# Ledger of designs, part 35: designed miniproteins, single chains, continued (4)

Each design is a single chain, and the fold is of that chain. pLDDT is the mean over its residues in the fold that is shown.

## One batch from the design tools (miniprotein)

Design m13190
Fold by ESMFold2-Fast:
Structure m13190 (fold): chain A 100 residues (1-100)
Amino acid sequence: SLAAELEAARARLLATEAAKLAEIKAKGLPEEYAKFVEATAAALLAALDWVASGGAPEAAAALREAFREATAYAQKVHEDPALVAELAEETLAALDAALA
């Protein structure tokens, strides 16, 4: 069922986040990498919540907010922040079309 698949996806995402945060800590990477991982996981969890809600407006708003937060941290860790901004604008436009 969709509900079971969404729950499995949530569990895998949380496990991946924990593994990536452990790797960042073990390698002594800057705090911005951990924040990027956490913000990205939050955005993906918000996307799962949006699908589970059947496209509820409040879930769509939460997804947009989480995505913007993830984009801000991506710009701090990526070698080309301008490319991250361009891709984020294209993704938000695609989300707006899909969420309409």
Scores: mean pLDDT 81

Design m13191
Fold by ESMFold2-Fast:
Structure m13191 (fold): chain A 85 residues (1-85)
Amino acid sequence: MSPESQARIQAIQEELLRRVQAILDEAAANNVPDVETQVRILDEVIRALERLIEIVRDEDPELAELLREQLARAKARRAELRAQL
């Protein structure tokens, strides 16, 4: 994988961690329900996975396939949690 692609992946990971931390901090401060908090975290994970797939699909097809499987699982879990809201 190119150094440029690696830098983009690192930036996405750092952004995801910041966004997840902000969601957790807001949930703790406002007593947001666990299900709602988990849905918001999954929304950020799904966005990060979609961006990662776009970067790796041409350089690392095997990693792209694994990320697509993770994306499918994340979407399924989000749908299950949304059904509880």
Scores: mean pLDDT 85

Design m13192
Fold by ESMFold2-Fast:
Structure m13192 (fold): chain A 92 residues (1-92)
Amino acid sequence: SEQERQREIARLLAVIGILLSGMYFEARLKGDEETAEMIIELSKRVTSLLKQKDYDGALKLIEEALAKTKNPEVRKMLEEIIELMERIKELE
């Protein structure tokens, strides 16, 4: 149903938010200020695009961040966000 689809999208968006926060805290824990600053800017832009339902724009920003970072824990979380966003695109 439409209501079930919207609830699943909301759940996936909530998980993306948790991962964005987790990446920030992981970078800070490692003393990686450059990656932490990147994640703040990324999170702000991605959140704005997701509110506009611009999933392709948000996905592109995550893929660009994945190409730029060498932090393995952050890379893993970015890859998880990509999978969640592809799932949202399938539901829209």
Scores: mean pLDDT 87

Design m13193
Fold by ESMFold2-Fast:
Structure m13193 (fold): chain A 98 residues (1-98)
Amino acid sequence: MTPIQKAEEEVRERLKTEDPLKVVEEHFDALSEAIKNKDVKNALIHLSALETVLRELGLEEKYGPLLALINHYIFEKDYENALDFLEILRKKVLEDLK
């Protein structure tokens, strides 16, 4: 099992018993820290976990384009734009889950 697949499975199990808002916030924080540390591998793991949370919550269609844009900036090592668009995504997702 890849680290990405493991993170996705852990998210699905957590969503069965935990508050989705808490799970989402923890992955936003972890992704933000990975990007700040220029850790592309961990950033992609946490981004995949976040995509899985949003898919399970039925928000994939709404936020898919913004997730793809963040993924692009992480892959291009454009950490400033990755963080800026992650903060936009975080604000919008948290508004939907309140």
Scores: mean pLDDT 85

Design m13194
Fold by ESMFold2-Fast:
Structure m13194 (fold): chain A 97 residues (1-97)
Amino acid sequence: SVVEVRVIAYFYAETDEEAKKKENEAKQKLDELAAKSSAVASGITDVERERVSEGIYKLTFSFLASREAIDQVAEEAKEALEKLGTVIKVEVEVVEA
């Protein structure tokens, strides 16, 4: 079965312009992951960016993945995004119903 997955990344950026650049870099990394992983059922369906405090931004990427492969998708997404500079934390959530 297929479920919605949210990848949440917190990162440092001094300006909204830098945050947009990081969003584009993160999206490219996740798109590359989707191309390599048969566990990912869709491209990114939604992207949200929020400034949570001065100099810290939150990115949320939503996509569809195989429920059976959630742990693999979570590990691969975290590894891909953690390789980007200035990333503080990456979390992965499964959306239920």
Scores: mean pLDDT 79

Design m13195
Fold by ESMFold2-Fast:
Structure m13195 (fold): chain A 82 residues (1-82)
Amino acid sequence: PTLESIEPKEGKPGTLFTVKGKNFDLNGKVTAKFSGADEPVDVKIVDENTVKFFIPDVPEGEHEVSLIQDGKESNKIKVKIV
């Protein structure tokens, strides 16, 4: 999968984030990996270009997010936790 953008660009834990990108598998299970998170986050695949997930309980600051799909990790995108 490829990540192109994330909205909102900042939020607190529990906020629903929307990621736009390419090559999301509608029949696969995808998890989101956050820098500083102990566990991957389950992701809802909306369509081939859109996934959604809730921000896990991570410290404030700039974090990197990637998606893992069938053991393949995407590029990383930055988001700010407040």
Scores: mean pLDDT 75

Design m13196
Fold by ESMFold2-Fast:
Structure m13196 (fold): chain A 138 residues (1-138)
Amino acid sequence: LITFADIYEKKGDNKTAALLYSQTGDLFAMSGKYELAIKLYEKAIELAKDDPETKAYSLKSLGDIYARAGKYEEALKYYDKAIEADPSLRASLLTRKGRIYARAGKLEEAIAYYEEALKLDPNHESAKKNLAETKKKL
């Protein structure tokens, strides 16, 4: 299957190709075709060597797919790689890590991640909401 991303990759425009692979990955993920989405995000990461934003987004999206599949160890690894690629995502990704620990029944660890996220971004609405809900379950 030839996509617009394949055309740009063949032309050596890796930045545009990486962005298009990432966007196509989003479409497959939205349709529940996670195996295809994973392959597209992996291709985007490979081509996004000089584009930390596209690389971090694709790494985060892989983490989200693995988290949905209950593969929490893989999800955590991808979130950590996404933070390395773009540290500005740290508060958001710490909140996502907290949600994984909450789903695993590790409520104290989940709370610690939400509190760390709120230290970085006191106005992070998702972290505030998840912290309040998790504290009610203790």
Scores: mean pLDDT 87

Design m13197
Fold by ESMFold2-Fast:
Structure m13197 (fold): chain A 105 residues (1-105)
Amino acid sequence: SEEELRKIVEKIAELYNKLNPKDPIDEETKEKAFEIILKALKNGVKVSEKFLPVFAALALHLALKEEGKKTELPIYYGYLAYRTLGKDLVPPPPVIEELMKMLKS
């Protein structure tokens, strides 16, 4: 649901801001990330529920990039998403690449 997607974006942004207090993600960037997610889903992109946090985190990366703000490598956002899921590892690089392609379509 839209409400669940917003909560996922919020949790990832909160973790990012805790780890990056000098350059926090603001409300405008979170809204932009949400718009990127909704656009991809409306364009027929299908993402399994287990990968939605990674997808949302990569949308935050793209929102920062589109706003001309500093952003880390995509794998860092995958790490943040996995941390919100209680996982102490990173998603495989091919998963990151595929989800990034989906967001850019």
Scores: mean pLDDT 84

Design m13198
Fold by ESMFold2-Fast:
Parts: C-alpha cells; structure tokens; sequence
Structure m13198 (fold): chain A 76 residues (1-76)
C-alpha cells in the first residue's frame, strides 16, 4: 500500500524533527493521533505530517499543536 508507506515515512520524519527539538510529549501525542488516523486517512496523515515537520524545524509550537489537533479530528 503506497499511500500507507508514504504516511509512515512522513510520520517518521516528523517525529524525528519533534525529538530533535526536545518535544518528547508532542512527539508521543502526534504518534498516537497518527496511529488512529492512518488506516482510514493515509493521504491526510502524509500532508499533515509534512506540515508538522516544517513547523517543528522552524520552532513553531503553536502550528505543531494545531496540526496535532487536526489529526485527532481525522481519527474521530
């Protein structure tokens, strides 16, 4: 499943970016949200994970939190 593989890859890059910024709690919260959404919405997970990686690398914590909230809504 190419869509699922892309989502996993994007998620791993985003988690690394959060951990590199010392944001362990956000990395866990993001990973849990991805686990709930990835089966039904892999393309949306890929998009949001890529946006989260960019926000994390820029130190934009507010944007990271916004993206995690969007992922949680995808899982609901």
Amino acid sequence: NAARQAAIDATMRAVKALLDQGKEDLALEFSEAVARAIGARPDEVTRLANELKEAAEKGDTDRVEEIVAQLRRLAA
Scores: mean pLDDT 87

Design m13199
Fold by ESMFold2-Fast:
Parts: sequence; structure tokens; C-alpha cells
Structure m13199 (fold): chain A 100 residues (1-100)
Amino acid sequence: MQRMYRPNPVTAALLKAAGITADEVSEGELEQAVLKFITVQKGVRKADGSDVEDALAEWDEEVYPVGEAGNLLAEAMGRDSFTLREFLQWIWEHQVTEVP
């Protein structure tokens, strides 16, 4: 069964930046939007999704924030910095609600 999630404001902004304007999103759509955001912040251009997978492999332990948007996310998390893994976990625990 595919689980659907309702995004909170931070997640909704990330989805909008990725070109997704739905009120409810799947796990895969949310993860793709987050990875696309991180890829853009690092200046890596996404062509076919490979850049996103490469970014995850290289940056899952890298410390953020990068740029002004990353600073705002760190503040929302109550941290000075975060890793990609910590950011994904925070989104899942605090920024989405599972649709029944």
C-alpha cells in the first residue's frame, strides 16, 4: 500500500521548489524533492536523477547548512548545522503527517 503524506510549510516549500504542488505526496516524491533541494544548494545540476543518487552517496554525512535556505532549515530544526541524513529524518518525524 502506497503511503501518502501531507506536507507542513517547510516540506511544502521544498516540494514547490521541485515543481510539485500536490496537497498530498508519496514517500518517493518527498525524498526526490529533498534530494533535489540539496543538489541545487551544492550547485550540482540534475539531469536524469543520477546527480541526486550521487549527491546522496557523497553528502549523506556532510554538514549543512549551505546557503541562506540551509540556514533557515537549521534554525527550524533547532540546530546550527545538520547532515543530509539528519535532515531527511527530521522531515519524516516533524514535517509530514501520514494520510490515513
Scores: mean pLDDT 56

Design m13200
Fold by ESMFold2-Fast:
Structure m13200 (fold): chain A 89 residues (1-89)
Amino acid sequence: INQHYKLGNQAFNAGNYDEAISHYKKILKTSPKDAGVHYNLGRAYFNKGNYCDALKHYQVAHKLMPNHLEIIYNFERTKELAKQKGCNI
């Protein structure tokens, strides 16, 4: 069982988004195509106001799980905010 997933989710729930991002990135080193981890990274970056990195991770999650409604919703919402921040999308 990947302990970084548990620790990342605990940090996210506590509002410690930098700690959550650190744990999720460690999972991606061994599992680079984990849709759930990319989705959680997108959420953590979004909550920090980093819409450019949030969009990047939501885009990967959407490609891996194209029919997941919550991922579609957050991807589309984040695209608009990222455009307002001057991110290339």
Scores: mean pLDDT 86

Design m13201
Fold by ESMFold2-Fast:
Structure m13201 (fold): chain A 81 residues (1-81)
Amino acid sequence: SSAPDLPPDEAKERELAEEVLERIREVLKEVFGKEVEDPVEELKKVFEKNKEKVLEIAKTLPRVVTPEELIESIRKILKEL
């Protein structure tokens, strides 16, 4: 059996982060029609290139509380770019 290498809270955050990364990958594929190996790096490049527009769009979005809301906010930002 695989022993947990991290404290329970850190292990839970890691699992959640991996799930969010997979959903971000799906959003990038939906919006841009391309599959990426590093969705965070690709997302950073898009956001850095369009930093001012991203910030203006982010101001119009509700406060993000859940991973689902985060994914939806990313989708809206990417579609507006």
Scores: mean pLDDT 71

Design m13202
Fold by ESMFold2-Fast:
Structure m13202 (fold): chain A 82 residues (1-82)
Amino acid sequence: AMDEAFERAIRLLEEAGVLEGAEEVRELQAALKAGDWDAVQEEAQDLGDVLQKALQAGRLTPEQVREVRELIAEAVAAYLAS
């Protein structure tokens, strides 16, 4: 379930052509798996910045940004509950 949510977010970003966003999701997932909370905070901020810039540039819709954020929140919550 946790890895599936990250994989869905990565696919959405890749299909939208936001390859830098997909890479930030992979880095966030790696930081979470490593338990590196400083890296998790930095990667979450970097992902947020990429999503906001892509939204402003019309590369992502508000609905796509919402779906990615919900998938990431679900995955992070599941890791924290483990």
Scores: mean pLDDT 84

Design m13203
Fold by ESMFold2-Fast:
Structure m13203 (fold): chain A 75 residues (1-75)
Amino acid sequence: SLEEQANEFIQLGVEAYQQGDKDKAKEYFLKAADIYEKLKDYTKAEILYHKLKELFPNDKEIESKYQEAEKKAEN
């Protein structure tokens, strides 16, 4: 399922981050967040973008995606 694919991408992102491949970690986490948005699970997307903002605090793309998902999760 798409939910299972999102969870697999989160696991791959965690593994990439632990190995020091931050670019690949970001790619996997963004793929997982995109799946949650397609599922209209804006709460899970917001939570994931919030964690990404903590991991990549100066990343403007993640900041923007976090703000958008947070707004959608409130609705």
Scores: mean pLDDT 84

Design m13204
Fold by ESMFold2-Fast:
Structure m13204 (fold): chain A 78 residues (1-78)
Amino acid sequence: KKEEIEKIHKEIAQAAADQLEELIDKYGASKEELEELKEQIKKGYEEMLPDLDEEQKETLKMIVDAVIKVIDKKIEEL
């Protein structure tokens, strides 16, 4: 069912965000590196949108939004 799939997608998005936060905390990253990563993620998202169906677009947006939120938080902490 769609509701259960959406829950799984949210868990994947959160896991991706948590993994990125752990990697940033463990290995470190400069403000420039984080801003560049954010730009690359946004560009990749926009480039992928035309080739995705509506369900894939929603899933990718959740992942991108979660990851960008982590990057923004880490930039603010620097």
Scores: mean pLDDT 78

Design m13205
Fold by ESMFold2-Fast:
Structure m13205 (fold): chain A 81 residues (1-81)
Amino acid sequence: SDREEFQALVRKFVTALENNDLEAATAVLDEMIARYADNPAIVALLEEIRAVALDESLSEEEKRTQIHRLLERVGAELDAL
């Protein structure tokens, strides 16, 4: 299902962030954007996640909290399809 595929991509993305591998994290995010390209609401949320992940002014805890909230919103958009 799209939800299960999304959760697999979320695990890859979170793992890349925990390893401080921004190249891998952005590659997974680009894969998500390509997969959901026909849904502008999901694309907008994924681009917000990119902005948060790359924001050097935020602490790791602040990034984790904001990214988690945004990923939950993406999940809600998928559930609405």
Scores: mean pLDDT 83

Design m13206
Fold by ESMFold2-Fast:
Structure m13206 (fold): chain A 98 residues (1-98)
Amino acid sequence: SLKEALEEMKKIVEETLKELIEKYGENPSMGQLTEALQKIYDKVLEYAKEKKLSQEDIDQLKQALGRVFGVILIAHYTESLKEALELGLKVMDELIKR
């Protein structure tokens, strides 16, 4: 379901950004952050394909990814990656609850 896919997306976001923080601390380069976001995007789409989600659900996941990535990028520029992770997860929870 879309809800299960959004919950899996939240896990992928949390795990990938925590790994980035462990390797590079609170101030990774923009290149390192962008690579991590690409990894999240790829893993979420792989999950959607394996679960045989409809094109409509995949399009909704892509929109959710865009929103979450926008929030993470802005928070990274203005605060830190740690704050970006917390804010990103909060947005994910709001998307899951609708």
Scores: mean pLDDT 84

Design m13207
Fold by ESMFold2-Fast:
Structure m13207 (fold): chain A 83 residues (1-83)
Amino acid sequence: TPYEEVEAFLLEKFGEEIRELDAWIQSLPVPPSKEELIEALRRAIELYRRILEALKAEPSVPEEVVEAVEELLRRLEEKLAEL
């Protein structure tokens, strides 16, 4: 499926960074502190910005996937602004 191809592409380019971010987030206390939540959002935003640029550069990626990542990034940035 197109989503499986996009997932494979992302794992090849960003798999290590995704894994490291996920492992770090999973290590946070529940609930995380405000400072830990801000840091998690900042790291996620930085990673998704790079993912978005890579997706935009790849002609085989469906426009819907690019739009979904742009929407996710906007929501993460709005959440960070609320903190």
Scores: mean pLDDT 81

Design m13208
Fold by ESMFold2-Fast:
Structure m13208 (fold): chain A 83 residues (1-83)
Amino acid sequence: EQDERDLKLLLELVEELKTTEDIAVMIGRVLRFMGLILDGLSKEVLKKVKAKIKEALKDPSLSEDQKHTLELMLKLIEKELAK
């Protein structure tokens, strides 16, 4: 239940980043994403979020800021998965 809710929320944050061009909003989304990760997500949830971010990064319509933000989120997930 908690894993499913956390996964849904994280996937929603990834989709929201694809639709915003405001750097302050992007920073707020990254900070929220970091908070969720630091609260101790399961490796299964982290792996699913990683796959979603990698798929999102294939979108050629993304701005440079959106790409950099998603790459930062991907690195945060990879760091947690390495623990």
Scores: mean pLDDT 74

Design m13209
Fold by ESMFold2-Fast:
Formats: sequence, structure tokens, C-alpha cells
Structure m13209 (fold): chain A 83 residues (1-83)
Amino acid sequence: MELEELLLETLAAAELAGNKSVIKNTKELLEELKKVKGEVPKELELRIEIEEGMVLIMKAVGLLTASEEEIKKKAEELKKKYF
């Protein structure tokens, strides 16, 4: 699922950057996404996009220095832990 992968990468980036707010919000969104039956609600998609946007801003301003490879590796570790 595309949104699941996006959330795992967002959580990985947030944990590597140490952003407690994005970590908390993204964990809550992962739990909500797991409970979805059928189509993902637009409100949930928008909340996911907001957290992804925060990660992109952190990367752009140098608060996230981790490489794309480090983020993907961390996301795979999180996937094994949460799924």
C-alpha cells in the first residue's frame, strides 16, 4: 500500500531527525491506517500529506541530514516492527 510505505518513510525520517511531534503524529496515523476497511478517508490522506510535508521542510532546511538510503533502511526496520 502506497500510503503505508509513505508513512513508514515519514516515521523513519522523523525518528532520524528527532522530531517528536512528527514521530507521535505518524505513529497515530499508522494505527488509523491499519484500521481502514476499503477506501482511505480524504481526511486521513490529508493528515499523512501534512506529516510528509513537515519531513520535506526539515530536509530542505538541514534539520534532517540522513541520506535517502538511511531513511529507506530505517523504514524497512520499522515495517518489520509494526507489520
Scores: mean pLDDT 82

Design m13210
Fold by ESMFold2-Fast:
Structure m13210 (fold): chain A 77 residues (1-77)
Amino acid sequence: MASPEEGQRIHERLTRELKEQLDELTAYASAGDSEKALQLEERIVDEAAKMFPELSEAASAVATRLAWEAELQGQDS
């Protein structure tokens, strides 16, 4: 088990890394690139699930929403 101090430090680092990936996902969603958005969403969910299941739920929800918005933009032209 990780110490509380180590766990918090890892949480902060992973949150920052996930935020960077979510920013990239937002860029794909804004461009209507649903394929890249979905691929990145799958990667974010997989990586988060391995380390912090609690962060995985939040990251998955945001990534799924952005990927879905990218698909809707693609359908609406």
Scores: mean pLDDT 68

Design m13211
Fold by ESMFold2-Fast:
Order: sequence, then C-alpha cells, then structure tokens
Structure m13211 (fold): chain A 116 residues (1-116)
Amino acid sequence: MVVVTESGGGTVAEGGSLTLTAKVSGVDFSKSGVGWLAQRPGQPREGVALASPLGGGGVVSLEFAGRASLSVDHSANTSTLNLTNLQKEDTAVYYAAVGPPGQPMVYGEGVQVTVV
C-alpha cells in the first residue's frame, strides 16, 4: 500500500516563501512520476511541478515559473516543493502526487496554503 505523508503549509504573507514536503512509502520512488498539484477554491486541480520517473530536471507550470522548485530524493523517497514570492491567488490546497509504474496515481491528503 502506498502511503503519502505531507508536511508544511500554513499562512504566509504576500511575497513570502513556504516549503512543502512529502514522504512516500510502499513504492519505488525512482520508478515513479512525482509532482505537486494545487486546487484553488472553486477550480480543478492544476499541476504545479512534475518530475520524470528517471530523475533529472522536472517541469514547472507557467503560473509558478520562477516561483516554484521541485526537489526529489529517490534514496529517501521524499519530494520537496519550494514556493517563493507567493501571491494571494496562490491560496490553495496543495497535493503531493506519485505515479507508480502500472498502478493508479496516488495523491496525498493535501496541505492548505493561505496567502494574506
């Protein structure tokens, strides 16, 4: 069974920074797609940052370009999303995502980020 444990989140002032971390068990992280999604009030989940299952550089959505970075530690099975220069419209529930090979996508429970 895949278990995603998320941490971070909270309230931050506009222009501030926040770090979200997910630790995953029950899956080989080095074989899995890894990313983070944001769900703003009344909107669908949108990708924030995604990394390939083979590692290397991931992609950051245009909405977060220059303001988000994704770090993946395959040995520790951890994914860290660093958010900087946050805007009020970045207020959302952020979900860690992991896509194991041949299995359904697994999401964390979500962490609330509120920009005031």
Scores: mean pLDDT 80

Design m13212
Fold by ESMFold2-Fast:
Structure m13212 (fold): chain A 72 residues (1-72)
Amino acid sequence: MEEEAERLVRRAEARIDLAQEAYKKGIFEKTKELVDGAIEDAERALQLHPDNPRAREVLERAKKLKDEIEKK
């Protein structure tokens, strides 16, 4: 369970990094796809291991970026 949660967290972190780059380039459709995917991965990781601090951090970063897209 922990290993699967860690895999999901790493994938969510990578997606958020890519989403931030896409956002800076003005590619909002790709940013939204990556952010939505990161939220799903982080939420699944928290379902598997609720005390995973990195999953919480990634989820917060993804939600903040999603809010920035919605302000546009």
Scores: mean pLDDT 81

Design m13213
Fold by ESMFold2-Fast:
Structure m13213 (fold): chain A 53 residues (1-53)
Amino acid sequence: SSQILQLTFQTFAQVADIVDRLLQGKLSEEEAIAQIEALLKQFQDQLKAIEAS
């Protein structure tokens, strides 16, 4: 669905922002990994919700 594509693009943009902040020294590697893992879990949960709708 179009919702899946929108969610995917939004998630990639958020990952890119986390990586950018890591490269700028605003995040540690541990913080970046934790934020990306949390984001991926949220993405999976939202995908499940869309497919259930």
Scores: mean pLDDT 85

Design m13214
Fold by ESMFold2-Fast:
Structure m13214 (fold): chain A 70 residues (1-70)
Amino acid sequence: LTEEQKEEILEGLRDILNATDNKFVKLLLADALLRHYGLEHLRKPLAEIIFSTDDKEEILKKAEELINSL
């Protein structure tokens, strides 16, 4: 992934977290975003992050760490 694509993914995740409070809907939308970039293998670790906390900033920080590990 390019740095631009990583930023696009993180912006998309922020929008998803702001659009709904339903964790299952967050995961469905996040999975669709990840599939667009060929990152469907990250669904499981991202699901663990989404279900670990209700703090949106903590979710985003952990998701950024996950994506930056690629």
Scores: mean pLDDT 83

Design m13215
Fold by ESMFold2-Fast:
Structure m13215 (fold): chain A 85 residues (1-85)
Amino acid sequence: SEVEERIRKHLEAAEQALKDGNFDEARKHLIEAVRLAAENGLLEKFRDEIEKIWLKIYIEFSTKPDGEKRINELSVELAKIPLKK
């Protein structure tokens, strides 16, 4: 579906931003992918892919200056996205 393709493109963009060392872009694309997945009832379908990219972001940026603060802020933003029952 169009929405599933948009989610995949955001996840791909987040992974590319990780390779480029660009935390702000990686965060932006991950948040948008999770938001689209949650709003469209696709969160379970993309859970493993989302968690894999989240873990890569955590590993890459947690040791950078302000990384712990930035990772915490991302976790809070993701927690604001309602998980549909």
Scores: mean pLDDT 80

Design m13216
Fold by ESMFold2-Fast:
Parts: sequence; C-alpha cells; structure tokens
Structure m13216 (fold): chain A 55 residues (1-55)
Amino acid sequence: SLDELKEQVVEKAVAAHPEISREEMEKRVDELIAEMRAAGLSDAQIETFLRFAIE
C-alpha cells in the first residue's frame, strides 16, 4: 500500500515536473518518507499525507 502510494506520487510528480528525471523524483520521495518517519510519523500517517498529495 505505501509502496503503491509512493509510485503514484512519483508518477504525478514526474508529470508535473518533466525537467526532473523519474529516478531523481523517486529518490526525493524516498527521502521525504524517511524524513517523515524520522519525525515520528507512523506509516499510516505517511500514507494519509501521500494520499492528499496525489488528490
């Protein structure tokens, strides 16, 4: 579920920012998820945040 949401966020972000490679965008999304976990967010809270980002 989280991996599927990550892929959807990356796909939408790449479409919005074609100047950034898919590989670089995947890295940025992975770093964002890692930062949210480091900040104390649960996987369920991260999934909720990513769902809002997709819209």
Scores: mean pLDDT 80

Design m13217
Fold by ESMFold2-Fast:
Structure m13217 (fold): chain A 59 residues (1-59)
Amino acid sequence: MEEVEKVNREIAEKLREIGDEVEALVKEARKQAGDASGEETFRIFLELLRKAAEEKKAE
């Protein structure tokens, strides 16, 4: 057992939390984009991601 292993576990936990939030935003972007291209979906995703980050900082 090494202290590096503990740090890696903490990173994995944070990645899981971030992954859940990112996946939710991706699904919302796809919902808004509908049949639009991947580039349009990605643009919508970035807008949602930016807005979510601003909301978290506001609280």
Scores: mean pLDDT 72

Design m13218
Fold by ESMFold2-Fast:
Structure m13218 (fold): chain A 94 residues (1-94)
Amino acid sequence: SERLELEMRAGVIAVAAAVLKVVSEKIASRTENPEIIEKAKEVAELSQKAIDLAQEALAAEDLEEAKKLIKEAEETLKKAKEKFKELDKLLEEE
């Protein structure tokens, strides 16, 4: 079922994004460095956006709309991962 495949993809995105959000929020809470706090916030915001898009995809009755939302969620998660790599570099430079 194509819908079950989309549900599985949405679940994977939501879990991965939730992990990035929790980790980045913990990093922000443990530092007074404004550059690290700002980058961690960017990761958390992109992660939340990916979660929201994945949830919208699951709620979509139209299969083509669900596919569009899941693609946007995947692209948003990719951006969150890229920003997390930037965050990781900042942590290594401290």
Scores: mean pLDDT 90

Design m13219
Fold by ESMFold2-Fast:
Structure m13219 (fold): chain A 77 residues (1-77)
Amino acid sequence: MSEGARVALEALRETLERAKDNPEAQKILRDAIETVEKDPSKVAEAVAKAVSRLHKIDPELAEYFVDLLARLRNEAA
């Protein structure tokens, strides 16, 4: 769904901006953004993978992303 993919991309990009001091988190977020941009149908798996990876290196950033995504998805539903 193009709207769902757009919402996920918005959340990923905003989280990337907050990850300026964490190069590992930036790589995870950019990989997820690239995956969704190339194939929007993979948004769910890209998001799940990003959350899992972020939680291992920066749990607070992972929670920020999950909270932001939930808020944006609830508004877009």
Scores: mean pLDDT 81

Design m13220
Fold by ESMFold2-Fast:
Formats: structure tokens, C-alpha cells, sequence
Structure m13220 (fold): chain A 79 residues (1-79)
């Protein structure tokens, strides 16, 4: 059984890069990245939308969503 979670945020280009690198690390740990969308905004910011899945024995859907929200927030606050 697998759980899925989705999160979205507006970031700087550096923030978006940090999110993508963090997702690569999560993929290496058994969390599958199903979808990543990056939309460049006219002011140079990026809108990032991510959907992932993980085995339910690794974490719950709520934990997976919290992980994604935490990554987006950390990337946004680092700039």
C-alpha cells in the first residue's frame, strides 16, 4: 500500500533549486517523485508544484504532506 501527497509554493529560483535537490535526496530514500511542475513568473520567481508517493509502512499521508510543506517553507525562508 502506498500514500500520496501534494504541495505547492512560490519561491525564488534558488529556493526552487533547493526543493528539487531535496526531492532527489528523498527519491534515493524510497520516496517516489510522481510529478514536478515549475512555472517561471514574470518577476523571476517560480511556482513549484510537487506530487510524491511513499510506502505506507515508511510514513503516513499526513507525514508525507508535512515533509513536502516543510521543504517548500524552508526553501522560501532561506531566501
Amino acid sequence: MEVEAEAEGELTPEGARRVIEALKALSDQGIEVKEVRVEELPDGRARVRVKVKAPSDLMTEEQLRATLEGLLRAAREAD
Scores: mean pLDDT 79

Design m13221
Fold by ESMFold2-Fast:
Order: C-alpha cells, then structure tokens, then sequence
Structure m13221 (fold): chain A 93 residues (1-93)
C-alpha cells in the first residue's frame, strides 16, 4: 500500500539515533529506554530462535517501529507487512 511504502521510505532514510528518538517520542519514553527495550527483546529472540544477535536486533527494531505505525493509525495487516519489510531492509545493510 502507499502508506506502507511511505513508512518504509521514511524509516529506512533515518539514522539509528533518529529512529530511536522517533520511537521514544511516539511512546512517551526516553531514547535510552527504547534502546534498552530493543536490546532485551533482541537477546530473547536470539536465545529462543538461535539467530545471531544482529539479526535479532533488526527484528526487535522492526517490531518497535511497527508499534509506532500502529499507534499512528496503520491497520494491523499493514503493520505486519511493514515489520517484515523493515526487518529485511535492516538486515541488507
């Protein structure tokens, strides 16, 4: 969808620090709290699924970005598509 493409273009164009700041603003927390939450999620995914920590971090970050998109009105089905495509794009870089 046009909304998913717009979200992808925006988020892929951001630096890591810009992504953390955007998530923090949307969730009403600090960027440091977002970083800690992503790291905790990544460690759990890495341990449970036996994937490298870098891959698990990409998945955790994509999940956090998807949560922001959902809060800003993106439908659940489009959030799932956005999260899958964000993870793929993050792992390619």
Amino acid sequence: SARVEEWLAEWIGMSEDERLARIAEALGVSPEEVREAIERHAKLVSEEKGVPLEEARARALASALGRVARLEGLPASEVEELERRLEEELLRR
Scores: mean pLDDT 84

Design m13222
Fold by ESMFold2-Fast:
Structure m13222 (fold): chain A 77 residues (1-77)
Amino acid sequence: MIKERAEKLIKEAEEIMEKANQTDLPPEVKQEILDLAKGAILAAKDALESTDPQVAERHVKIAEELIKKAKELLEKA
């Protein structure tokens, strides 16, 4: 379950980065979206590398929150 969730979050973050790069956004907003998406990828990768289920779940939740913020910024622009 954690592996599937983390892999899905990495894919979602990559799709957000692609959309941000294709959208005519203010440079500051684009950079914030890209930073949030990159942070989500790192957190999801940390979840995949974690041997502790509780630590893995925490990393997945961090990735989910970062993706949520990135999507909100992209949709408001």
Scores: mean pLDDT 84

Design m13223
Fold by ESMFold2-Fast:
Structure m13223 (fold): chain A 98 residues (1-98)
Amino acid sequence: DVDAIVAALRAGVNPTQASYDLVRRVVPDATAAAVALVQQIVATHPGNFSDADRAQLVAQIRRIADQLSARLGIDPDTARRIAALAVGYIVNQILQSQ
């Protein structure tokens, strides 16, 4: 499935749910932390994310990307792109659910 996600990225497709499914499987603790963070941000700031909220999300994207790169042996730029898509999916799902 990593190869399928990389192929989709190369084809110009942004596989958000597939990226989330991958990070949830490979780095479950970091993914759970990202979900909890987004839930807390949305509960505190239902209309808009602050600069501090965005900084926390960027830090969590970096953490997920670093762990993905280490565990899967993929390049850091690809890992960061997958992590960003996964966190974006989490944000969209939580906003739709609240």
Scores: mean pLDDT 81

